# Designed miniproteins, single chains, part 106

Each design is a single chain, and the fold is of that chain. pLDDT is the mean over its residues in the fold that is shown.

## One batch from the design tools (miniprotein)

Design m3909
Fold by ESMFold2-Fast:
Structure m3909 (fold): chain A 76 residues (1-76)
Amino acid sequence: SAEEAKKLLEKGKELFKQGKYEEAKKLYEEALDIYTKLGDDKGVAEALLNLGEVYEKQGKTELAELYRYLAQLLLE
């Protein structure tokens, strides 16, 4: 459900603030899957942006840029 996906994003953001990037990534990927199945473009975009931030923190700058770009396409 959308409520489950939102809760996963909120928990992931909390873990991200704690520097637990791999745990945050897992929750963001779970939220992305739920939002994708629901056709919730705004939810998908938010999950992609959060995944991009994880990749940026891991030094994977090109992958982070790709995820941010894909999110922007969905928000337009």
Scores: mean pLDDT 88

Design m3910
Fold by ESMFold2-Fast:
Structure m3910 (fold): chain A 87 residues (1-87)
Amino acid sequence: MIAAPTAKAAADLAARAAAANRRPAAWFIGGTAPDFVGAVVATREEAAQAVIAQAKAGKGVASGTADVQGEIPAGVTELHSRHVPGA
């Protein structure tokens, strides 16, 4: 799983993963902070591994799809969903 500060950066990462003949997935990783901004993209296998690793590190995690679709990777758990309020 690769963290991206913006949706555009996430799209660029997804494009690179696709070019490497890999299935990208978009995921959100939050820390212990109240709110989270950003997105992550990864192959499905990497997404599952990274979610587990972040959970063990005491970081909140959430899973979702944005412009990328498919089955939820094995081992992915939605522990804590975060949203950013509108402007």
Scores: mean pLDDT 42

Design m3911
Fold by ESMFold2-Fast:
Structure m3911 (fold): chain A 101 residues (1-101)
Amino acid sequence: MEKRIEELLERLKRLAKEFAIAIALNDRERAEELAREITELARELGRLVLPEVSEEELEEVRRLFGVRDREVEAAIATLIREGRYFDAAMVALAHAVAEEL
């Protein structure tokens, strides 16, 4: 894995945990801030990994999570491939929250 991808994965892992806590505590302001940050990091990760992600993987992400952003789909597919299912679910939820803003 390239150093930049590893850095983004570690940042997403930390933010996913903070986002889940903010949601659990009904801290709307922090959840909205984290949702925007997670979505932007997911798009950055997605841009880097998109050439290596298949259309079948992108379609599966769309079907499972209802995401309609190709970069975010690629990020989620990569997190699933790495066994990071919690992070993938939190990215999908954060993207949905950010779209409502």
Scores: mean pLDDT 85

Design m3912
Fold by ESMFold2-Fast:
Structure m3912 (fold): chain A 65 residues (1-65)
Amino acid sequence: EEEERKAEELVDEAIQRVEDGSMLPAGALKWLEDRLKELGLSPEVIERAIERFRERLNFYEAPAA
């Protein structure tokens, strides 16, 4: 899917920003969410991209409870 490809590119970019030290994982996650929303991707694609980002960085913060 076109949306999935774009989401994967953004996930890879967000991960690279964390790995090169330009962003903390939380900041990169917020950046990723903002970029995905700006592109108007479907909610399902956005959720999958966020999950993939969390898995790759082993970054699991519960949503604000």
Scores: mean pLDDT 75

Design m3913
Fold by ESMFold2-Fast:
Structure m3913 (fold): chain A 83 residues (1-83)
Amino acid sequence: MDRSVQLMVDYMRSLGLTNIVVNRQPGLQGVYDMVQYSFDNNRPLLVLPTRGDDALRQQALDFLRQLSSQTGRSVSLRFLDTS
């Protein structure tokens, strides 16, 4: 398993998820699902492995900004670029 996938699995385990199905390239939808989950479960920090995908990082930030605007809540987002 590569570093980015391991970091994602570790993050999902930190959320109490026991049935983790690992997709090596989660894609944009997978990232949106993780952001939404963090908001719905009141998690103040989301850590995303992106492998230097600037477009994916920007779209994740835009989605987080949209959710923050709609809910009045703020969540910190960090990217793990394990280049």
Scores: mean pLDDT 55

Design m3914
Fold by ESMFold2-Fast:
Structure m3914 (fold): chain A 88 residues (1-88)
Amino acid sequence: ELGERMVELARQGRFDEAIEVLREAGKKIIETAKYDPEKGEKMLKEFRETAREIVRILVEQGRLDEANRVISLATEIIVEAKKVIAYK
């Protein structure tokens, strides 16, 4: 699972790589939403759940700066995806 891969990368100290995986997931959601908004909404829901789980793990590990970066990036992706979904 994409979320499991991001969590593993973050635990290995490869946080920048984990952030890039999150960005790639966001691009796929936005692309999907352009032609299939229903599928895009389902993917967005899964993305939100994955991002919250990663944030919880980072907070539990005391990695608050990394947790805040995940929150900020996930929020940007969610807002952009919702705009695409609403436009259709």
Scores: mean pLDDT 78

Design m3915
Fold by ESMFold2-Fast:
Structure m3915 (fold): chain A 108 residues (1-108)
Amino acid sequence: DLVEAARAALRAASGEEADLATEAEEPNGGRTAIAFTAGPLAPADAEALARALLEAGLISEEQAERLARLGGGHFAIAREVNGRVHTVAFRATPEGVYEAVRVEGAPE
């Protein structure tokens, strides 16, 4: 379950449980799930992040809208591409910029 993979990655990286999780299919036949917590980001910064992730093809429109509304904070993305699950966790900095953090996650 990609949603559980994303939640596990978030918990491992930040020590926080996901407030919410969502899942979408990607245009290339992959699947993506995002787990996130409510965060301290200003709405403009959260919207900019959501737009960047959407334009990069990492999340769906629905996921982007939800991330922008909640302001981020901590989040993790689990993606299934060609039968492999990859997880990446992100942490908001005090300046509203997201940094990828190491995650003990799914194989490869």
Scores: mean pLDDT 63

Design m3916
Fold by ESMFold2-Fast:
Structure m3916 (fold): chain A 64 residues (1-64)
Amino acid sequence: MEQKELAAFLLGIEGVGETLAQRLLIHFKNLQELSEATPEQLQAIGVPQGLAEKIIAAAKLYLQ
């Protein structure tokens, strides 16, 4: 259930396609884990720096 919520969240972010969402779902279990990640961790799996920062900021905002 948590992975489905994470997938829906990721696909809602501009610039995140199905391929990047699938990679993120392999490496992160839930929104909390994603919000605690560094941009460098996202870049290591193929996410561009600007998009990585946007994803992490959006995850932190969603959990507030």
Scores: mean pLDDT 80

Design m3917
Fold by ESMFold2-Fast:
Structure m3917 (fold): chain A 98 residues (1-98)
Amino acid sequence: GAELEKKAEEIKKEGEKAIEEGDIEGALEKARELIKLGIEALNAGDYELAIKLAEEAIELARKAAELAREKGDEEALLEAEILEGIAGIVLGLAKLLS
């Protein structure tokens, strides 16, 4: 609902700021938070919101993966790839159920 959408917008902005600042850990934290909200939307039957949140989490995880590769942070790269995969599953489920 509207409350989840407001939280998601704030988390997305914080994640984008983390990317701009080169804060990989901060970006990964925000990607995890977007995935959690996406799962909450999915469980609530809000498939349109779940799709949006999963797509935003995928974008943020991909940007974090790019930064991790540039910095040679193999652990952060693996976490980013896992988060992209989880967000992809949420996206697929939301599209299947919509």
Scores: mean pLDDT 89

Design m3918
Fold by ESMFold2-Fast:
Structure m3918 (fold): chain A 76 residues (1-76)
Amino acid sequence: SEAENLALALRMQSLDLKKLGYDEAAELAEKAAEHVAAGDYESAIEQLERAKEAAKDDPKAVEGLEKLRERIRELQ
């Protein structure tokens, strides 16, 4: 399903954020993946906005998180 694909994409983004040293953003992206898998899209969006703030010094990381947030919105 699209939700399963999106949860996987969020987990992949979390791993990339950890590699970049954005540990807080990575944890928030993982929480967003859990919420997407549970069908809680509002909570997933809230976690992802926090992840964007935690990674704000990396424009490419923020762009990746923004794209994932828009995909979550499409599921609502």
Scores: mean pLDDT 88

Design m3919
Fold by ESMFold2-Fast:
Formats: sequence, structure tokens, C-alpha cells
Structure m3919 (fold): chain A 78 residues (1-78)
Amino acid sequence: DNSADAARAAEQYRRLAEAAEELGHHELAELLRRAAELHERIAETGEVTEEEREEARELERRLEELREAHLEALEKAR
């Protein structure tokens, strides 16, 4: 069920975005909000376009890059 799966993903991303923003990670929160919005659109239509799949892959790459950069920053901020 594309709509149910996408709705669940959107809720998870919204919760992660809220947590990231609470911790002061504004860039991460913005990417997580974009992921939530993408999945909300998929839940609304019940369809996944090629462009939406590409956007999801791009968001995943950017989230991974931010995660790695954040971990490196934590190491340096001792």
C-alpha cells in the first residue's frame, strides 16, 4: 500500500525533523522536512513518479553527507 507506506515514512521524517531542530541541527531538520513533504505527496496520490524516486535518492545522499559531517564536527568539538 503505497499511501500507507508513504504516510508512515512522512510521519517518521517529521518526527526526526522535529528532534533535529530541537537539537539545533537546522540543516538536517530542513532536509528531513523535505523528505516528509515528498512522502506526503506520495501518500496523497498513491503513486510514485520517476522524479519523486530521484528526489528521494538525492535526499538520502544529502542526509548521509550531513550525518557524516555532523559526526566529524562532534569529533572536533571535544
Scores: mean pLDDT 77

Design m3920
Fold by ESMFold2-Fast:
Structure m3920 (fold): chain A 88 residues (1-88)
Amino acid sequence: MVLDSQQVDQIVSILRDMGYDDVADRIRQRAQQNGGVITQDDITDIVRDLGDQGRGDAVSRLMLSLHRVGVSGDFLSDIIDQIVSRSS
């Protein structure tokens, strides 16, 4: 799955409204590195890093923002399963 620039802008706005400016900035920085888009692997990496930092609150808010911009529940479940399975 690929999130376009409009979906990235919506996620950034939602996260900032929730007070997660640092997560919003990270999403925007990753999109800039990838020509304005966010891939499934990009989201998985960000969520894994937030989990490793003990920021389960930020993970939950990021997942909620993804759901609000139309990311499927199956995709969100796959990310959660991948993090749980690969946690060291």
Scores: mean pLDDT 78

Design m3921
Fold by ESMFold2-Fast:
Structure m3921 (fold): chain A 75 residues (1-75)
Amino acid sequence: DIEKYEALKKVAEEGKRQKLSRDELANRLLATISKFGMDSKPIVQVIIESTRQGLSSEQFAQKVIDELEKKIEEL
C-alpha cells in the first residue's frame, strides 16, 4: 500500500528536519512499520548497513528517504 510507504517517508523527513540521532530515527521508523504491519526487512537492512558504515544522522536519514522514495515509485 503506497500510503503506508508515504507515511513512513514522512517520518524519515521529519526525523531529518528535527536532526534526530540515528537510534531515535531508527526506533521511530520501526515503530511506524509495526503499527502499519509492514515488512521491516528492507528498512532493517538500511539501518544495519548505515550503522556499520558509521554514517552521520543526516546521511542515515537521507538514505532512508531515498530508499522509501524508490519503493514508492515501484508501487
Scores: mean pLDDT 80

Design m3922
Fold by ESMFold2-Fast:
Structure m3922 (fold): chain A 86 residues (1-86)
Amino acid sequence: MREARRRIAEWLLEEVKKLNLSPETLKKVQELADRFAEAETLDEAMEILKQIGDLLLSASKTPEEKRQAARILTAAALELVGAFLE
């Protein structure tokens, strides 16, 4: 499951880079995405994803940015849950 977490983290970071966020916010997301890729349990990965979500939503200035952040987070959460189901 490490490969699935790494793939989700890479996708999430690429999508977040398309948002008009500050370099400081992008650096914090990168740090959290790196932690997400190294998460050993589903619960740990979900907690890190929640932290990314809180950061993205708080950093978003417009309703459109908040909708894009929510879309990215929802897709990442569904992919994460799917990766742990057989």
Scores: mean pLDDT 80

Design m3923
Fold by ESMFold2-Fast:
Structure m3923 (fold): chain A 51 residues (1-51)
Amino acid sequence: NFAELEELVNSGTLSPGNSTVQAKVKAFQQANGLTVDGILGDATREALRKY
């Protein structure tokens, strides 16, 4: 789930710049109507906080 994605990035298990993390971030951004850039920016993090 998307809460797991935020947890994995914050724990250092996956780099935010890793292609797998970027793909998951893009999927989350698409699902939430955000700009699909694959970056864990402020808007994406705020959306993740609701999970």
Scores: mean pLDDT 68

Design m3924
Fold by ESMFold2-Fast:
Structure m3924 (fold): chain A 94 residues (1-94)
Amino acid sequence: MKEFIEELKKLSPVERYEKLADIALEMAQRGATKEDLRKLAEVAREIGDETLAKSIENLIENIDKLSITPAQAVEIVAALLYMKAALLRLEEKR
């Protein structure tokens, strides 16, 4: 995990979120678990996105109340990461 975080830190902010989103989507397709969500929250915090980390932690706490699977929760995280990357890409073109 530390080596993965260091690889992400070498990328631009846009590339970093796109790479993390791709990995989250792959996790979901493999049948993601609550542990995978916890790992995504840790990576988000380590790359400096405390808001995203707390949002993922809140999703883990409320997953049973939302009646969604851990895999569906990871798909939601992947979608949010792709959207974040797209917004950052638009800001870079200003």
Scores: mean pLDDT 81

Design m3926
Fold by ESMFold2-Fast:
Parts: structure tokens; C-alpha cells; sequence
Structure m3926 (fold): chain A 57 residues (1-57)
């Protein structure tokens, strides 16, 4: 669902910052792109940003 994708973006971003893979600013930038994709209904693009955040962690 939309809510689940938004939660995944938030969790993945927090994980990347906690691990030192991304700065807070970098994670926020990627997370915002993911949120914008979710809001457009572009779930494939949203999932790509989630995967990118998770890979950075």
C-alpha cells in the first residue's frame, strides 16, 4: 500500500544514515524522490529508491 511504501522509505533512509552509508542530507534527498514517486503512483520508481537506500546501508 502507499502507507507501507512510505514506511519502507523512512526505515531504509534511517538505516542508511545509522550505518554511515549516507549522510542525513543524502538519505533525505533520496527519500523525498521516493515519496514523490509514491504520490505520483509510480510504484516501480518508489521501489527503486527504497532499494537504493537499502543498498547504501
Amino acid sequence: SKEELLEEIDRAGAGAVASGGLSAEEAARLGQKGVEAVNRGDWETARRYIEELRAAA
Scores: mean pLDDT 84

Design m3927
Fold by ESMFold2-Fast:
Structure m3927 (fold): chain A 96 residues (1-96)
Amino acid sequence: HMEEELERLKKSVELGREIADRILQAWKDSLLATVERLVAEAEAGRSPKAREWVDELTKFLGVSREELVDKVRELLDANDPEVEDLLTRIAFEHSR
């Protein structure tokens, strides 16, 4: 009967959403770890690129370097798609 097929489709969709949520959480954790690493590298003077990136992001968010990691965490927890897009672009550019 069609009701049994609809139940199977619903369970498949729910499983897909759970997998998507786990992937999204892993991405957020990865982005936050990348920000923390770039801040540490900028403060230690080891990477001119990290310094430029941190300076750009602090200006964009209107915060100090000391507040940057906490601000990024707050925005990721708020599921702000503009911040996720920006951080994804920066992480992609720095992964080469």
Scores: mean pLDDT 72

Design m3928
Fold by ESMFold2-Fast:
Structure m3928 (fold): chain A 85 residues (1-85)
Amino acid sequence: MELYEEIKKLAEKYREEFRQYAASLDPSQRAGALVGHTLLLAYYLDKLGKVELLPEFIKDIQQSEDPVAEAGAYAKAAEELLKKR
C-alpha cells in the first residue's frame, strides 16, 4: 500500500477522536490546532521521505467538513507510521 493510502486508512481510526477534540475548541484554538497539526503532518511526512505528498493532504484537509479534525487525524496517523520504523 502506498504511503498516502496507508495514512488515510490509519487516519480513519483517529477521525472520531479528533472530531471530538475539534468540537471542544474555541475558534482561535481551532485555528492554532489546524496550523499546528498541518505543520506536524509536514514534519512526519518529511521524516517518512514523502514530503511531496503534503499538497495532496492539504487539499483533502481543505475539502473536509472538519479541517481541524482531518489535519489532526492525518498527523497522528503519520506519527504512528514513523514510530513503527
Scores: mean pLDDT 86

Design m3929
Fold by ESMFold2-Fast:
Structure m3929 (fold): chain A 60 residues (1-60)
Amino acid sequence: SNKEIIDELAKELAKLGVPQELIDSQKEILEKLIKENNYSDEEVKEAAETLLELAREKKE
């Protein structure tokens, strides 16, 4: 579930033109936070949706 959320986020960010290097960094950071903290699926999804919202707002 968490991996699916992260994969969907990565694909959507790529569609918005976010550089692959930054997408890979964000994936790694999120995966690390999930492993180091007791993040729920809902928490991960909320974080992913926030990042997508910011990326969409930034796009012309």
Scores: mean pLDDT 75

Design m3931
Fold by ESMFold2-Fast:
Structure m3931 (fold): chain A 66 residues (1-66)
Amino acid sequence: PELVLTPEEAAAVASLDDRASALLGEGLAALAAGDVEAARAGLLAAAEASTDPEAAAALRRLAESV
């Protein structure tokens, strides 16, 4: 499965704080390793840690897509 972000979603994700960004990185690393369950959990954790509602919504959408 491919993760596709719109340019707006990519910009919101790029502006995440260090904590949310680290959790996103863990989710993406799990996805690259083929662990879909861990990838989904990491993306949801990143959304929960995000202070930006638009970034959180984009991360939840990505979690639903994997």
Scores: mean pLDDT 75

Design m3932
Fold by ESMFold2-Fast:
Structure m3932 (fold): chain A 86 residues (1-86)
Amino acid sequence: MLSPEELLALARAHAEALIAYVREKAPTLPVEELRRMLEKAERTLAELRAALPTAPPEMRPVLEVGIETAEEIARILREAIEEKEA
């Protein structure tokens, strides 16, 4: 099917789109919803970090993009929560 390089390119494109979406939507959402999204992002991050050591070498770059994406989303959500509670 897709080559590892094509899968990595798609993962990066999806990551950029998702980060952009969260950045746009976070200011419009109530704090309770932002907290729920943050919990989901932190859970995803924990799962990806747990999977990384045992992942096949060809999948590690894709998982690393996932980890970076989840970390960035968590950061955006934390900043939005802080701004709304200030």
Scores: mean pLDDT 84

Design m3933
Fold by ESMFold2-Fast:
Structure m3933 (fold): chain A 63 residues (1-63)
Amino acid sequence: SLLERAEELRREAEEFRKEAEEYEEKAKKATGEEKKEYLRKAAVYYSVAGILEAAADFERELA
């Protein structure tokens, strides 16, 4: 159902957000180019989490 799909998307979003937070923690311990790469990865994972959250909200509205 659309509600089950919305819940799955929200769970996936939480996993991506957690991964982003882990990259932010790695960035705090890194310097130079390595720090920049971890921050880029964190930004990508946060962006994916946001897209999945928006998709979950859309699916919920359709239910």
Scores: mean pLDDT 87

Design m3934
Fold by ESMFold2-Fast:
Structure m3934 (fold): chain A 52 residues (1-52)
Amino acid sequence: MPPIEELPREDLVAKMKELNAVGVYSTVDPEDPSKRIYHFILPDGSEVYFRE
């Protein structure tokens, strides 16, 4: 995968507020299946990704 920024789970709510995200979901990280990749849905319909 291309490099993505890391986001600790405890910072998830703060990041949602910073981005004004309308939603968040998670998928399994293909590089480490014990972790998640967070997908933040922005008000314009775009997504940004953070690694757990």
Scores: mean pLDDT 77

Design m3935
Fold by ESMFold2-Fast:
Structure m3935 (fold): chain A 71 residues (1-71)
Amino acid sequence: ELQKLFDEAIEAAEKGDPEKVREVADRLESLGYTNAANALRKIAELLEKGYDPKALAEAVRQIGRWAEAEA
C-alpha cells in the first residue's frame, strides 16, 4: 500500500501533475503518514512554481524511502 502510493506520487511528479501529488498526500495523511503527506504537498507547490519535474520525482522517491524506514 505505502509503496503503491509513492509509485503514484513519483509518476505524478514526473508528469508535472501537482493535483495528483496532493491527492496522494491526502491519502497518506488519512493513513497516519502526516510528515510524508506534508513533504508531498511541498513537492506539489514546487511543481506549480515550475521546478524540474524529474528532480522533484527523485525527491518523492527519497521521501518514500524515509517514510518506509519510519513506518
Scores: mean pLDDT 82

Design m3936
Fold by ESMFold2-Fast:
Structure m3936 (fold): chain A 82 residues (1-82)
Amino acid sequence: MSAEELIEKAFELNEKAEEALKEGKYKEAIELAKKAKELGLEAVKLAETAEQVAAGTGAALRAIGIGLEAAIKSGLPLSEGL
């Protein structure tokens, strides 16, 4: 999978994670956010351009934020949302 494909998938998973979070589906939001973070970080490792590094990093950070918010709202330890 290319950095571009990983970035696209990370963005899609972040959107789904935010929808799950909005619906109160905190476990699903955490799982989707963890996958988005993983893909974003992998994209950074495969990145050939500064734009790809920025996009992958941004996707990973957004995912972390969603996961942490879901963990807080569900009463789970913050580590479960990371």
Scores: mean pLDDT 86

Design m3937
Fold by ESMFold2-Fast:
Structure m3937 (fold): chain A 71 residues (1-71)
Amino acid sequence: MIDEGEVTLSLGRMYASIGELLYKKGKIEEAIESYKKAIELFRKAAELGNKEAEELLEEVEKKLKELEEEL
């Protein structure tokens, strides 16, 4: 059986990593887009009962707020 929560969590992690890379390259707008995508995916994984996704959601939401304050 395909675990939708685990797949969704993995995709969220990928987008969070992409956002972090883009931020380090100074591509703030692209980083924000990637973090927003990660937030959507982590929210979905959390809705499916993934506790790890809840923790990652909080972390990425905090990072997004910090980036939006730089704009």
Scores: mean pLDDT 81

Design m3938
Fold by ESMFold2-Fast:
Structure m3938 (fold): chain A 69 residues (1-69)
Amino acid sequence: MEEELKELLEKAGVALATGREDLARKYIEKAKELFGEELTKKVAEEMAERMRKSGQEELAERLLKLVYE
């Protein structure tokens, strides 16, 4: 369950990194639909923290911005 949610958010991150924001929005929308908004936000925050630790601060910020829309 949480693993599948992480996979969807990772796909959203890759889409953002390649300039495909619309695709990223679709993955995030699917995550919220399948797992709920609260859990999606929680996992996205954990993922963003890991991204920041690896030097991907901009990508982490963009991912969280879309998740909180």
Scores: mean pLDDT 83

Design m3939
Fold by ESMFold2-Fast:
Structure m3939 (fold): chain A 59 residues (1-59)
Amino acid sequence: MRTVRIEVDSLTDEQLEALRELARAAFEQGDRIEVTAKDPSAGEKLRAAVEEARREVQA
């Protein structure tokens, strides 16, 4: 099991979708994901996308 750390300053919608797919692949491999963002709104969106990906893979 590996930990994937995602650190962003801000997020575009395109980056958010790319990171969501990355999160799905990581969870399919049994990895853990840690998220850090300088912009709180970007952090909230990213955490929501990661949680959605986790739910889809680990449901």
Scores: mean pLDDT 78

Design m3940
Fold by ESMFold2-Fast:
Structure m3940 (fold): chain A 99 residues (1-99)
Amino acid sequence: SVEELQRKAVELLERAAEKLLELAKQTTPEVGEKYREAAKLAEEAKNFAPSSLTEAIEYVERAIELVRKATTEENKEQVDEIIELLEEAKRLLEEAKKK
């Protein structure tokens, strides 16, 4: 159902935001600021998921773009895991929108 896809996407967005905030604590202040901004975008996607799939998807795309732009050699493995969570959340939201 649409509701099940939305719930799963919200769980993945919450996990991604948590991982971004933890990663922000472990990197330089400049890079950490970008990860905190990406976490806020993931939280906005979570907030919009029940009411607007289009806006939720847009926020996830913005979070992915920012995380990719802020990738460092030291954080690459953790960033790849976070991007995987965000991409999966986006896929679920897009599937919900097609129903």
Scores: mean pLDDT 88

Design m3941
Fold by ESMFold2-Fast:
Order: C-alpha cells, then structure tokens, then sequence
Structure m3941 (fold): chain A 77 residues (1-77)
C-alpha cells in the first residue's frame, strides 16, 4: 500500500540520518541512538497497525519523527 511505501521510505531516511551522525558519537551514545531509532520505528509500525492511517497522515508522522531524531542526535553529539 502507499502507507507501507511511505513507512519504508521513512525507515530508510531515519537510518540515513543515524549514519550521518554516527561518526560524531561515542560508543555509548551510539547504543543510545540505536535504541531510540528502534523505538521510533516500532512506534510508527504500531501507529499504522492500530489506526486507519491515510498517506497524508503517514507523511506528517514521518516528518515529525525524522525531525525528532535529528534534534535528538544533534544534542547527543
């Protein structure tokens, strides 16, 4: 579905952002970031599984979680 495609694209974007920040993070901070990333992905999967999510709603949720990850990693480095 279009929602599943957006979810997959969002996961790839989250992974790409983490990869960009990874060189600036200590080993301990990398583990914290990876846990945050896993929890964020699980939350998005749960959101799609428990709600009748439209493509527009999925895009907005994706934008929000991407921004949250970027802000988190920026403060963590």
Amino acid sequence: SEVDEILEETFKELDKIYEKYKPYLSEEKQKEAEKFLEEAKEALEQYVATNDVTPEQMREAGKQIVALLEAYLEKLK
Scores: mean pLDDT 87

Design m3942
Fold by ESMFold2-Fast:
Structure m3942 (fold): chain A 95 residues (1-95)
Amino acid sequence: SEAEEYLAKGASYLKEKKYEEAIKYFEKAIELAGENPPAAAYTNLGEAYLKLKKYEKAIEAYEKALEIDPNNERARKNLAEAYKKLGDYEKAKEV
């Protein structure tokens, strides 16, 4: 699908450390997916925000990933790291 193409291109930008471009592609992938965005789009969006030190936005994205896939260990681990980066060790332990 077009959403899958944008997700794949976003992941390529993420690998190239082009985090702002990766974010644009993941946001477009989420938009195109409509009612059923893949958890991977949010997990990758969170990772791009985490790399840019936009910790609150990273938390938002990882929480959305976990709403879709509660067993997503990568999203959970990275959510805990984002909370640690904000100094919220209490919330980091509860993830």
Scores: mean pLDDT 89

Design m3943
Fold by ESMFold2-Fast:
Structure m3943 (fold): chain A 65 residues (1-65)
Amino acid sequence: SMKEKQIKEFKEEFEKYFKQNPNASAGDLLNKVAEISMRLAKKYGEVYVSSAEATELIVKALKEK
């Protein structure tokens, strides 16, 4: 589905950014989440990934390190 594609693309782009920028501040990470979310919303025509859902994915990814 379009939602699954958007979530997958968001996760992959954020994980790539995090790996390339290990010293990024919390503010940098939040700004990147906003940037990716807006860009994907424009690409897919609507926002499927909420701020809460994005935060949950980030927290889960960080716990798996």
Scores: mean pLDDT 73

Design m3944
Fold by ESMFold2-Fast:
Structure m3944 (fold): chain A 59 residues (1-59)
Amino acid sequence: SAEEEKKFIEELAKFLHNLGIEEKKAKELAKEIYEKYGEDIKSGKVSGIDVVEEVEKKL
């Protein structure tokens, strides 16, 4: 749903900002990550939390 998508992007943006990325840039990156992995989340291949954890491990 649109609300779930918005919440995921907001939480991911906050996470990236806490890693030292500028707030506006963190929102852009969160949208890009959702665009790249959002279909995997919708198909049930990965959960939103799993994507966030994987991004954290790679940073």
Scores: mean pLDDT 71

